Designed miniproteins, single chains, continued (5). Designs and how they scored, part 21

Each design is a single chain, and the fold is of that chain. pLDDT is the mean over its residues in the fold that is shown.

## One batch from the design tools (miniprotein)

Design m16749
Fold by ESMFold2-Fast:
Structure m16749 (fold): chain A 55 residues (1-55)
Amino acid sequence: SKQAEIEKLKARLREVVAELNRAIEATPPGEPLSPEVLKLQEEAQRLLRELEELE
């Protein structure tokens, strides 16, 4: 079920990216990103790498 795994990872990635974008948009330009936002960026990168490994 490689395709099912890819689909689940893509769905989770979309959710993480949506949350990340909302958090970034809530941060005024010129202010540093919060640690929570940085963790979301790392999570998104991890999910992307996992998707590449399944390919």
Scores: mean pLDDT 80

Design m16750
Fold by ESMFold2-Fast:
Structure m16750 (fold): chain A 69 residues (1-69)
Amino acid sequence: DLLERIQEYIDFLRSHGVSDDTIRSLILTAALTGKPVYSPVDGTPISLPETKGMDPSYIQSLIDKALAS
């Protein structure tokens, strides 16, 4: 599920010392562009093809919910 995938990316990046601000930027960019964004930890691609055609405000709210968890 989309929210679970976002949470998995957040948990991985947080566990490797990436700041919440940087995590939000990386995930939001991947979601809005539909293109992979490469993790600063190990170059693993962050990809969210399921966000294609979704409202940007809805995507932002999902990221904020995942970061608050």
Scores: mean pLDDT 80

Design m16751
Fold by ESMFold2-Fast:
Structure m16751 (fold): chain A 73 residues (1-73)
Amino acid sequence: GPGEEAAEAARRAAEQAEELARRAPADGLSAGSAAGVALIAAGVAEATGGSGAEEAREAAERAVEAARRAAAG
Protein backbone atom coordinates (compact mmCIF):
# COMPACT_ATOMS: atom_id res chain seq x y z
CA GLY A 1 0.00 0.00 0.00
CA PRO A 2 0.99 3.67 -0.08
CA GLY A 3 2.74 3.56 3.31
CA GLU A 4 4.82 0.54 2.37
CA GLU A 5 5.73 2.13 -0.97
CA ALA A 6 6.70 5.34 0.83
CA ALA A 7 8.84 3.35 3.28
CA GLU A 8 10.63 1.62 0.39
CA ALA A 9 11.15 4.96 -1.39
CA ALA A 10 12.63 6.38 1.82
CA ARG A 11 15.06 3.45 2.15
CA ARG A 12 16.17 3.80 -1.48
CA ALA A 13 16.66 7.57 -1.13
CA ALA A 14 18.61 7.01 2.11
CA GLU A 15 20.88 4.46 0.39
CA GLN A 16 21.51 6.94 -2.42
CA ALA A 17 22.34 9.69 0.07
CA GLU A 18 24.82 7.46 1.91
CA GLU A 19 26.45 6.41 -1.38
CA LEU A 20 26.76 10.05 -2.49
CA ALA A 21 28.31 10.98 0.86
CA ARG A 22 30.84 8.13 0.58
CA ARG A 23 31.80 8.90 -3.05
CA ALA A 24 32.42 12.60 -2.38
CA PRO A 25 32.81 13.19 1.38
CA ALA A 26 33.13 16.97 0.89
CA ASP A 27 30.01 17.21 -1.37
CA GLY A 28 27.10 17.48 1.04
CA LEU A 29 24.70 19.12 -1.43
CA SER A 30 23.83 16.00 -3.46
CA ALA A 31 23.77 13.80 -0.36
CA GLY A 32 21.63 16.39 1.45
CA SER A 33 19.11 16.48 -1.39
CA ALA A 34 18.74 12.68 -1.35
CA ALA A 35 18.47 12.69 2.47
CA GLY A 36 15.69 15.29 2.18
CA VAL A 37 13.74 12.98 -0.14
CA ALA A 38 14.25 10.13 2.36
CA LEU A 39 12.86 12.27 5.21
CA ILE A 40 9.76 13.26 3.21
CA ALA A 41 9.08 9.64 2.18
CA ALA A 42 9.61 8.39 5.76
CA GLY A 43 7.15 11.01 7.00
CA VAL A 44 4.55 9.81 4.48
CA ALA A 45 5.10 6.19 5.59
CA GLU A 46 4.59 7.19 9.24
CA ALA A 47 1.46 9.26 8.46
CA THR A 48 -0.12 6.33 6.57
CA GLY A 49 0.84 3.75 9.23
CA GLY A 50 2.53 1.62 6.62
CA SER A 51 4.66 -1.44 7.25
CA GLY A 52 8.33 -0.48 7.47
CA ALA A 53 7.72 3.11 8.57
CA GLU A 54 10.02 2.74 11.60
CA GLU A 55 12.82 1.22 9.49
CA ALA A 56 12.35 3.99 6.91
CA ARG A 57 12.69 6.67 9.60
CA GLU A 58 15.89 5.09 10.90
CA ALA A 59 17.30 4.93 7.36
CA ALA A 60 16.40 8.58 6.74
CA GLU A 61 18.11 9.62 10.00
CA ARG A 62 21.31 7.78 8.98
CA ALA A 63 21.18 9.48 5.57
CA VAL A 64 20.86 12.92 7.20
CA GLU A 65 23.86 12.16 9.43
CA ALA A 66 25.90 11.01 6.41
CA ALA A 67 24.97 14.18 4.49
CA ARG A 68 25.91 16.40 7.46
CA ARG A 69 29.29 14.69 7.72
CA ALA A 70 29.90 15.12 3.98
CA ALA A 71 29.01 18.82 4.20
CA ALA A 72 31.31 19.33 7.20
CA GLY A 73 34.34 17.91 5.39
Scores: mean pLDDT 78

Design m16752
Fold by ESMFold2-Fast:
Structure m16752 (fold): chain A 62 residues (1-62)
Amino acid sequence: SKEELEKFAEELAEEYKKGASDEELQKKALEFIKKNKLSDDEATELSAILLEKLNELELEKK
């Protein structure tokens, strides 16, 4: 569901904020996609939500 995608994106954003590498984030995202059998559309939505959250974190650094 969209709520599950948002919750997972928030979890990844928190890990990024704590210093997780891009490789660690990519690995976790791929594992989530495989485990939940996400469609291409759902994977795209997850990526969009994550990018929005990461952009917000970058703005907070300024």
Scores: mean pLDDT 75

Design m16754
Fold by ESMFold2-Fast:
Structure m16754 (fold): chain A 55 residues (1-55)
Amino acid sequence: SEEELIEEILEKIKAAKSDEEAQKILLEAMFRLARELGPEAAVRIAEEVSKRLKA
């Protein structure tokens, strides 16, 4: 299920109209994940999303 979350976040970021919107989407997702899964899981997912955006 972490894979599905990563893909959902990536899709939203790719659909963003600007870099600023993409950053806001990532921040909102990280706050939600930290609340639901804890800060360690949120950081891992954020790092994975960032890696795939650069690949």
Scores: mean pLDDT 80

Design m16755
Fold by ESMFold2-Fast:
Structure m16755 (fold): chain A 69 residues (1-69)
Amino acid sequence: SEEFLQQQLERLKTLLEAIENGEDLPEDWPEADRKIWEQWKADNSPEVKALREKTLEVLKEEIERLEKQ
């Protein structure tokens, strides 16, 4: 349904904003995802920094793709 697609888009936007701002994921997100994000925020290794940057790029591309209809 259209509602389902809108919910998925909102989820992706929420994740993108949290990663860009260095904020915690909302409490309604799965605990496993929130813990992974906490680990990524604390890890200053080049490998994890590269993973965060790649994740941001992929999320932006996916959001744009879904919004382009």
Scores: mean pLDDT 76

Design m16756
Fold by ESMFold2-Fast:
Structure m16756 (fold): chain A 58 residues (1-58)
Amino acid sequence: SLEELLREKGLDDEQISALLERLEAMKAGKSPEQVEAIERVFRDVIENEPVSSLIKVL
């Protein structure tokens, strides 16, 4: 899950909650195609960016 991936990157529960809240806000009112694209980009950023960048850019 995205939550497990974030935890593996070294984020704490508060940081994970903040990023997931931002993801849900970004998905709100979007089409299914846009939601899929947002989730893909979010996962790619989590995998490739350091923890400090994840908080600042998401």
Scores: mean pLDDT 75

Design m16757
Fold by ESMFold2-Fast:
Structure m16757 (fold): chain A 88 residues (1-88)
Amino acid sequence: SPELQARADRVYAERFAAEDPEASQKLSDKERAEIARSRELYDAVLEDLETQGDKEAIKRVEEMREKGSPASEIAAFHKEVLEKRRAG
């Protein structure tokens, strides 16, 4: 579908910008800004999880990233990890 293809193109550009610069050129300024913000969020989440030594949560975030999960889903997962950390 067009929506799935557009998502795949964005994920590909985000992952392989160094190997395929033309992929990034197909993105709008808004899409590039969203990719940059998603990378910043991903890095911040990983830094917190690495600081806490939560290896299972790190693995889950990496899997979500590889599957092309949006930044909102990664943030929601991190929130669940923080809530579980408080509860136990």
Scores: mean pLDDT 72

Design m16758
Fold by ESMFold2-Fast:
Structure m16758 (fold): chain A 66 residues (1-66)
Amino acid sequence: MSEEKKKEIGAKLKEELKKALELAKDPAKKEAVIKGLERALEAAKKAGVEEAVKALEAAIKELKAQ
């Protein structure tokens, strides 16, 4: 995987993660958001994007704890 591709994925994940955290403030949407983040985490692990993996794991932990 190229460095430019990793940067592009990281930027998109950061934007989607912000949207997901806002949506997760609504309890009715929280479970759907968690599922989306878990799928994104799996994709980030496959791609080897460590920063994205850490950010997604942190977000999922916060949402599951609440």
Scores: mean pLDDT 74

Design m16759
Fold by ESMFold2-Fast:
Structure m16759 (fold): chain A 60 residues (1-60)
Amino acid sequence: SREEEEKELAEIMLKNLKKAIELGNYESVESGIEYLKELSKTSPLSEYWKKIVEEAEKLK
């Protein structure tokens, strides 16, 4: 389903964000968080993506 696809995307995005933070790749961290913020505004699962943004910000 669309919801399953978006949750799978969220797991991939958070995994990539954690790697970028670990490597000190600030450009990728900032770009990734901006993309998550955009998903929280445009996706049918906006409430879910807002929680993902909160989780991502806590990783910084």
Scores: mean pLDDT 82

Design m16760
Fold by ESMFold2-Fast:
Structure m16760 (fold): chain A 67 residues (1-67)
Amino acid sequence: SAEELVAAGKAALRAGDYERAAELMEKALELDPNYAEAWAGLGAAYIALGDKEKAKEAFAKYQELTA
């Protein structure tokens, strides 16, 4: 489920496995593109990977969904 993928992605973020975290969050968003927490997690992963543009795009989507 999307919730299980987000939980796994958050575990990957805590472990410092940022590429794995991004992959898991992207898979969650394939199942539920409106899963706001997955967009926030994806943004956090991209910040850690140094991709500021992708992080901004992910956080913008998170804000859109939680407005």
Scores: mean pLDDT 87

Design m16761
Fold by ESMFold2-Fast:
Structure m16761 (fold): chain A 74 residues (1-74)
Amino acid sequence: MKKPKKLLSEEFRRLVLAIARDEGLDVSDIENITDPEEREKALEELAERWSKWVADTLNSAVDSAIEREKKLRE
């Protein structure tokens, strides 16, 4: 079978693209890439950017949740 080490699984690709699309991340370049090798490279870069975005968003979400809970309580 093909090595999954560098090849993002099809399901993971779709998940990353769907999340990025819904969150407004730049996926236009990736969608316009017809060459599978270039597209996979772009997806890997997006996944790296997405993991950073997730970490940043998680921190922001935690802060927002705490602030919102404070607003609701006092």
Scores: mean pLDDT 64

Design m16762
Fold by ESMFold2-Fast:
Structure m16762 (fold): chain A 73 residues (1-73)
Amino acid sequence: DLAARVAELHERLAREEDPEEGKRLLEELRRLAREALAADPARYAFPGADESTRETAAAARLLEEAYGRPVLT
């Protein structure tokens, strides 16, 4: 599950105090976001966004899927 993996990395990055390990986790998170964007560009696309913005949007979308709103609305 890509969303769960992104959430795990994001949570670990937030807790990581070692700068070297933190940078490694951030790079891995960005890599997964790029893979998600490449796999389903239409789902993560929005007009006028540069590559970095689309990558960030993909990561945010995956985190939203992992941490989404309560099952009952």
Scores: mean pLDDT 63

Design m16763
Fold by ESMFold2-Fast:
Structure m16763 (fold): chain A 66 residues (1-66)
Amino acid sequence: SALDELVAMAVASGSARLAADELVRLAETQSGEEKARLLRKAGELYAQAGDEARAAEVFARAEEVE
């Protein structure tokens, strides 16, 4: 999917944290399963960037969507 391609590209370029920030912003424009999916991907990227606190926060937000 386009989202998976963007995530892979961000990881490869060392831009995981910035990509996570962008996905969180995009998630605010979505609802339901798409919002939860974007937040889960952002959490994965924050974790890969070593930002465990932001990852935990964003994963919690994803669980609350549905």
Scores: mean pLDDT 79

Design m16764
Fold by ESMFold2-Fast:
Structure m16764 (fold): chain A 89 residues (1-89)
Amino acid sequence: SEIEKAIEYLEKAKELAEKAGSELAKKAAEYLKEAIKAAKEGNLEEALKKIEEAVKYVDKALEAGEISEEEAAKIKEYIKKAVEALLKA
């Protein structure tokens, strides 16, 4: 299902954010964890809001120099795939 695909992509984004070794990226991972919970509960509106907050923290981590452009791009690519799957659900 599209929701299952979205959850898989959010889990991958969360794992990358956690591994980045950045406090701001860790905050992004916390929002991604909340997005996963909302998606599992069928609350797509809440999942999308939490994803939006996660992206803000990925951008903050990149701006602060806490993560590389490559790390930010990989996290955002999985988030983009998750959003595309949620919108098809």
Scores: mean pLDDT 88

Design m16765
Fold by ESMFold2-Fast:
Structure m16765 (fold): chain A 69 residues (1-69)
Amino acid sequence: MTEEEKEAAIAAGEENKKEALKAAEEGKLKKANSLAVAAAIHYMAAGESEKALKALKEVEEAIKKAEEK
């Protein structure tokens, strides 16, 4: 994997994470889960497993908070 490919994968992961968190806050749980998985896949492709786990955890917490409403 080139440095450019890694940066692109991280950027895609960050974008999907932001969209997943927004979807979770809006109660769009299926969309939030799909975007969280996409973010994790992009981070893992970049070799950033810790970022992938943190992204999944952040979206899980946001979904839990939304379901409490």
Scores: mean pLDDT 81

Design m16766
Fold by ESMFold2-Fast:
Structure m16766 (fold): chain A 78 residues (1-78)
Amino acid sequence: DLAEQIASRAAQIAYEAGLPLPTVAAVASTAYEMASAGASPEEIAEAVRRTLLRAGVPEDRAEAIARRVQRAATELLA
């Protein structure tokens, strides 16, 4: 399932960034929901960015992680 692959890659990116497991899980869930709904890489990345901000991740770090997620989603959806 492509949505599962996108969610898994988003979770891996968040985990490698050193985020807490609940935040990693929230990122995976957000990416899965957006990808399952047919969202673009940009929409998936924006939803992940907002999820990170709600979890208390600083703006610059949330943006950097969201950009990595956007690249991964673009590669998987190509």
Scores: mean pLDDT 89

Design m16767
Fold by ESMFold2-Fast:
Order: sequence, then C-alpha cells, then structure tokens
Structure m16767 (fold): chain A 57 residues (1-57)
Amino acid sequence: AVEKVREYARKKGLSEEEIEYFAEEAEVVSLEQALNEIDGVVYLKKGDEEKAEEALS
C-alpha cells in the first residue's frame, strides 16, 4: 500500500516531503482514502477548491 501511495503522489507532482507524509498516513488510513487526499491536495494547489472538496468527501 505504501509504495502505491508514493508512486501515485510522485506521479501527481507532489514534493518528496509530501510523498513521505502521505505514505506514513496510508499506514493509518485505507489506501483509497490516502489516494483521495492526494487528489484533494493536487486540486487545492491548482486552485480548484470545489474538486478538492469532492475528492475529500
């Protein structure tokens, strides 16, 4: 699960610090939840708050 989170976050252009944060979080939450949170962060960085809320819901 952790490796999938790192791969996905890196593909989405997150920093190494952000990748490690989500990898650690994936040990506590489900893989699906961790991936959704990565998408939410990506949308927030792009300024799309509506899609960020949808991804995190």
Scores: mean pLDDT 73

Design m16768
Fold by ESMFold2-Fast:
Structure m16768 (fold): chain A 55 residues (1-55)
Amino acid sequence: SNALQKLIDEINERKKKLESMTDEERIERVRAFAKRLGLSDEQIEELIKKYEEEK
């Protein structure tokens, strides 16, 4: 079996997982990132609001 074909299959599976990511999971990632930047809870909520409005 071709190692290249196996790699392509793995890439396709990763894409499916990204596409299956819920809005809640995306918001959670945004929240975690903002906390690492030292943003306040108020600033984090504003960032999430902007993200939801862009959808």
Scores: mean pLDDT 70

Design m16769
Fold by ESMFold2-Fast:
Parts: structure tokens; sequence; C-alpha cells
Structure m16769 (fold): chain A 104 residues (1-104)
């Protein structure tokens, strides 16, 4: 069922965000990419795009480009809000703020 795919995708995003906080950016990117695939399979294109932007942001962070990573995480947060996932939107926005601080 599509709801089960969305639930699994949300769990992968949460785990990816935890890895990202630990500085494990490449591992986080892999989880975000898998989450994007599951959201797309569930028909949730907005959440799939959000997870894809988190994956790109994690890759930019792994290269030390925290400014671009912050912008991508902020866009992802807006897309999660549009998808109705206020919890993931808040977590992505919080990390965007931390990345903006790190870019300064």
Amino acid sequence: MAEELRRRARELVRRGLELFREGKYEEAALLFQEAARLFAEAGDETAARAAGLLALGALYASLGDYKTAAELFREAAELFEEAGDHELAEEARELAEELEEKAA
C-alpha cells in the first residue's frame, strides 16, 4: 500500500537526518535517495522532490559547500510542508539554520 511506502520513506528521512547531524553526509545522502525513490513509488512526487533535495544538500555538505546545502535543505523543508509533513519540514529547516551558521 502507498501509505506503507510513505511510512518507510519518512523513517529513512529521519535516519538520514540523524546521520547528517553526525557529519555522515554521504551515508545520509544514500538514505535520502532511497526515501525519494519510495515516495515516488507511493505517488508522492512533492515528498520525493523534497527527499531528493536533501540528498543533493548532503552531497554538497560532504564537499564543504554548506551554503548550497543550506539552500537545498530550506527548499526541501518547503516541499515537505506542501506535502503535509510538518515534522520533516521542521527538522530540515532546523538543519538548514545550522548549515547557514557553519557557512558563515
Scores: mean pLDDT 89

Design m16770
Fold by ESMFold2-Fast:
Structure m16770 (fold): chain A 60 residues (1-60)
Amino acid sequence: MEKEEALKRTQELEDRIAAIRAGVAEQVKLNPELAPRVQAAGDATIAKLREEAEKLRKEI
């Protein structure tokens, strides 16, 4: 069913967002000097993935 694919893709996007958040936190901890750049890049990627997830949620 198409609903199953939408749910799976939404979960994959949420997993990617969680992985990016964890990666940003690790990079900030290991390289504080890069924190503003790493956080900005992470936030931009997360915003894009959240937009995709929200579109998918509206379809189910």
Scores: mean pLDDT 79

Design m16771
Fold by ESMFold2-Fast:
Structure m16771 (fold): chain A 63 residues (1-63)
Amino acid sequence: MEDELEARVLQALIDAGPGRVVSVEELAKRLGISPETVERILDRLEARGLVRRVPGKGYYLVP
């Protein structure tokens, strides 16, 4: 994935607010990219410790 897309996903989570869970579908809609692309980016961000997955709901930015 491109660093630009990772930055866009992080910014969307920041804009949603601290601790707010955002769904993959909502992020895909906001960024104009596929849900599969969003999931791949979020997996990379989770591996870096920047976001956490909430099963069945989405992801949130780690404080």
Scores: mean pLDDT 79

Design m16772
Fold by ESMFold2-Fast:
Structure m16772 (fold): chain A 63 residues (1-63)
Amino acid sequence: DKQKGILRQQGMLLVWEGEDYLSRGDYDKAAELYRRASELYRQAGDDHSAELADEQADFLASL
């Protein structure tokens, strides 16, 4: 639906921001942004993208 499309777009923007912080070596901020993206993807019903974002956040938090 239209609202889920907006949530998915917001999740994608947070992933883009997370990648920017990752490229700067800010792993904590990148992990935070990937976690937020995961929550938005889950609300959008995109469980696959949510799981990938969670995996990225878990990896970064382990560094």
Scores: mean pLDDT 85

Design m16773
Fold by ESMFold2-Fast:
Structure m16773 (fold): chain A 58 residues (1-58)
Amino acid sequence: LISLAHSFCRICEKQLVQGYYCQVCGIAICEQCLEKHLEKNPNHLLVSLEEGLQLLNK
């Protein structure tokens, strides 16, 4: 069980209250770092952080 408030951005390493989840890397990413992640990994699928956490229960 992962709390949204305990997720950290893997790029800037700040605590996230909202953001995105990369299904390929299995990491949480903040909105501000999303562009950097997509530039490095343009073929990676991103979902909302909330949706990504739900997919872990699938």
Scores: mean pLDDT 68

Design m16774
Fold by ESMFold2-Fast:
Structure m16774 (fold): chain A 90 residues (1-90)
Amino acid sequence: DLDAVLAAARAMLARYAAAPDDEAVRRAVVEEAIRLGWLSPELIAAAEKDVAGVADVIVYRAEALVNANPEQQQIMLANWQQVLAGKKVT
C-alpha cells in the first residue's frame, strides 16, 4: 500500500533528521525497514556489518520516494525492494 509506505518513509526521515549520527536511530531505521519487508536478504546481511551504510541507503531512497510525483511513487513502490537492494541508479 503506497500510503502506508509513504507514511513509514516520512516517519523514518523525521527520525533520522533528528539524530543522523545516533547509532540507535540508524539501527531503528534498519529494523523498521526489515519489519516492513522492504529489505532484500542481501541488504539484511549487509546491515549486520554496516548499519550506518544501510540506514543511509534507506533514508536516501525514502527521501526520493516522498519527493516524487504520484506516478513515480507507484513505480518506485513496485520496485521498492529492488531500489533498496543497492540499485542507486533510480
Scores: mean pLDDT 76

Design m16775
Fold by ESMFold2-Fast:
Structure m16775 (fold): chain A 70 residues (1-70)
Amino acid sequence: MLTEEELDREVKLALGEIYLAIGNYLESQGKIDEAIEAYRKALDLFREAGAPDDLIAEVEQRIKELEEKK
């Protein structure tokens, strides 16, 4: 059974995934600034949740690519 701390981390991971999906959607709509904001929120949540380094690096790279596109 999950502890309160483990549950909180899982909630943050789930919210991070939601913001990642929002970022993908906004990017598809050409809303680059809004997409970057959503990806940054996902990144913060993933870092707080202790998400895998690969996932964190992927989100960081996506933010950089969008910043360069502006």
Scores: mean pLDDT 82

Design m16776
Fold by ESMFold2-Fast:
Structure m16776 (fold): chain A 71 residues (1-71)
Amino acid sequence: KLEELARKAVERLKELIERASEEQIEEALELMLSTISNPEVAELVRKAVEAIREGDLEKAIEHLKEALELL
């Protein structure tokens, strides 16, 4: 289900953000955004990453779920 996929994506992004440098996070975002042609989806992915940095996984999952609905 989409919720499970979003949760797994959030978990992987959280691990990357907590352990990785800003450079590595930027590279990951660049890769993800390069596959997203819809600017609204790109904005939601960016908001999800910001939420993960704040430690708000529920908010991050919500943004990723919305992004998946638009894809």
Scores: mean pLDDT 64

Design m16777
Fold by ESMFold2-Fast:
Structure m16777 (fold): chain A 63 residues (1-63)
Amino acid sequence: SMEELLERVRKQAFGLVNQAKTSEQLQQILEEVRAFEQSAPPEYKPKARELLEEVEREIKEKE
């Protein structure tokens, strides 16, 4: 389901942010989450956007 995919993407993105050692790696993760949000079906775009905003916040807190 899309809910399972969203949860999987969320866990993967947060794991990668925690492991990232450079700003370049953090930027790549952010771009991948943005691409996911852009490709999400309309009914899931709000949740995908929320995930993007959460990832952006985690990156700012890590920097």
Scores: mean pLDDT 82

Design m16778
Fold by ESMFold2-Fast:
Structure m16778 (fold): chain A 66 residues (1-66)
Amino acid sequence: MESAFAGLDEAARARAIELVEEMLEAGASPEEIVAALAREFPGLTPEQLALLREQVEAARRLIAEL
């Protein structure tokens, strides 16, 4: 399966996942999470950012429906 964090080194990927998890727990919007990722990881492509937004929106929907 394609990973939204493909092309990041191991340390950067771990940091990106931690940031997403913390922001999701804090109730941040998908827009805020993607904006934070774009600022911290400028090497992410627009395609990777779109995949990340989709994954964050999916996670938010699952949390909201539970």
Scores: mean pLDDT 72

Design m16779
Fold by ESMFold2-Fast:
Structure m16779 (fold): chain A 119 residues (1-119)
Amino acid sequence: FASLFTEEEDHRAITAASLAVTAVTAGLDEAAQEALMREAEETFGVKREDFEAALAGVRAALAAKSVEELRELVRRGGPAAQTAIVLQAAAQGLDVSVLLPEAKPTAQRLIRMILAARA
């Protein structure tokens, strides 16, 4: 991990992804998701657009029917969406190592952390 800036970005992305997974899996309504989004921005410095991308990523990952669909979602996503897709796939017990080739640096670091924690 190269710098304080990179660690801070990774922590914000992981926080956004974790909150997005919780919001979608707990079935929070629009008002509750809006309140959570404001809290994430105020408390953790998460950008609204990144949290919205993370929510969309979680929903897309839950709707995916194959590993190939997950790879395509990761390939098309920005860093926030990719991080959320990886966390949701890991929560479902999927082998996230298959997503490494499609992932950008933040999501790649998350995948490596997940694999290290499992081993």
Scores: mean pLDDT 80

Design m16780
Fold by ESMFold2-Fast:
Structure m16780 (fold): chain A 73 residues (1-73)
Amino acid sequence: SEGVAKAIAAVLLAVGYRLEGKDDEARQFLIEAAREMAEKGLVDPETAERAIELARQGKLDEAIKALLDGVKK
């Protein structure tokens, strides 16, 4: 549960920064969240890599959606 809590916290931080218009910080935390989610098995590595690429392109909302939609049920 610690890894899940850390991943959720990173996504929430990214969303918070995005809402404040701090897109560089939001991008950094989305990339960190994607890596943590893949390491903890919450998303496939391919999903994480796609989210990281979207975040790097400034498509922050698409990156967030990719991570949330990719969460293993």
Scores: mean pLDDT 80

Design m16781
Fold by ESMFold2-Fast:
Structure m16781 (fold): chain A 93 residues (1-93)
Amino acid sequence: DLEERARLTVENARWIVDYLAAAAPVVQELLAQNPDLELTPEQKEALAYALEIAKAVAEGRVKDLIKEEIRRFLELGGISEEEYELALKLIDE
């Protein structure tokens, strides 16, 4: 069911945005308290991305972030173009 897949795509993107926004400040604080922990370049990039998500959520740009995450799913080949288009329509409802 295309509608069910699109709905799950929106829910997954929303969950990722909410999780990153909540988790990023906690991870940043943990690292500040544990200066001996060395992050890989990939982990540093992931944390920076999550902190930008947290900032944008605080600024009220949640819908735009969800749309960007859905676009990323499309670019990575995780969803079809039809599922992407329907997911964007569901967010705007």
Scores: mean pLDDT 81

Design m16782
Fold by ESMFold2-Fast:
Structure m16782 (fold): chain A 57 residues (1-57)
Amino acid sequence: MDTPIMRKLLETAALLTGEAAKLVAAKKAGDEEEAKEYEEKVRELQEELDRLEEELA
């Protein structure tokens, strides 16, 4: 499907995956401050994904 919202959803999902990977790495390293930063970014991207999925429904 060539809808702008579908493309936006896929792009946001890719960004979420990248930030989630960084969060896991920071937690493994014991860097709580860096983990907090990535956790917040992951939460923001998840919220955007939820909104985009609602628009598609």
Scores: mean pLDDT 81

Design m16783
Fold by ESMFold2-Fast:
Structure m16783 (fold): chain A 79 residues (1-79)
Amino acid sequence: MEHLEAGKEALEKGDYSAALVHFARAIAEDPNNAEAYYLLGEAMYKLGQKSAAIQFYEKAIELDPNNEKAKELLEKVKK
């Protein structure tokens, strides 16, 4: 649980590498956590890895088809 919050804090501070580690750990603890997947995608996008970000946003939508935030982030990256 602490890893998701730590990842969000790292992302907010611009420490994208630390954010990736924390979100990866959150996913390892709960592989069905859609929020952890789209946040990992956002960190990848900030690092310039758009194709990886798209894959993680799509995975978040697969896990939670009603996740409007993941859908919003996917549309922004495709533009």
Scores: mean pLDDT 83

Design m16784
Fold by ESMFold2-Fast:
Structure m16784 (fold): chain A 55 residues (1-55)
Amino acid sequence: ATLEDAAPFLEELRALSPEERRARYDALLARAQADPEALSDEELARLLALGHATA
């Protein structure tokens, strides 16, 4: 996944509270760590967007 693929989600995710963004980031990261192939490209793009929004 690329940062450009994350762009549509970036605005939506930035509109969320910081706590909600961290919760979603942690949930996706935990799933990726358990099984990297379990996440879709869209979910990986969301993970990148959440990381960018919280950085």
Scores: mean pLDDT 71

Design m16785
Fold by ESMFold2-Fast:
Structure m16785 (fold): chain A 58 residues (1-58)
Amino acid sequence: SRVLERAEEARRLSSEEALKVAEEIGRTLREIGDIIDKYLQAKKAGDEEAAKEYWEKA
């Protein structure tokens, strides 16, 4: 998995550099999670237009 390889690289950097990379990964994962949640909510409501918009942003 590319995310795990990226995380392993971060562990080999200095503490400051590793933290910055970890923050970037964490932020991206949180954004994707939020979009997926909104997509699922739209699908459950039967709103296909909203579902497509959220899926395109993921």
Scores: mean pLDDT 73

Design m16786
Fold by ESMFold2-Fast:
Structure m16786 (fold): chain A 58 residues (1-58)
Amino acid sequence: MERVKELVKEAVKKADEAVKDGLDPVRATGRLMRVLALMAEGDYEGAIEEAERAIKEI
């Protein structure tokens, strides 16, 4: 659980910076929405994996 919160914060920060640099906000936001959906369902393992991917791919 703790790791998910830290990764989500990092992914949000990276997405915000990428949007400011001209990246499509829909694409950046879509990745974060997947992480949030997994967290809402209690799938913390899936949320961690998606957050790590979002951080690397944004």
Scores: mean pLDDT 69

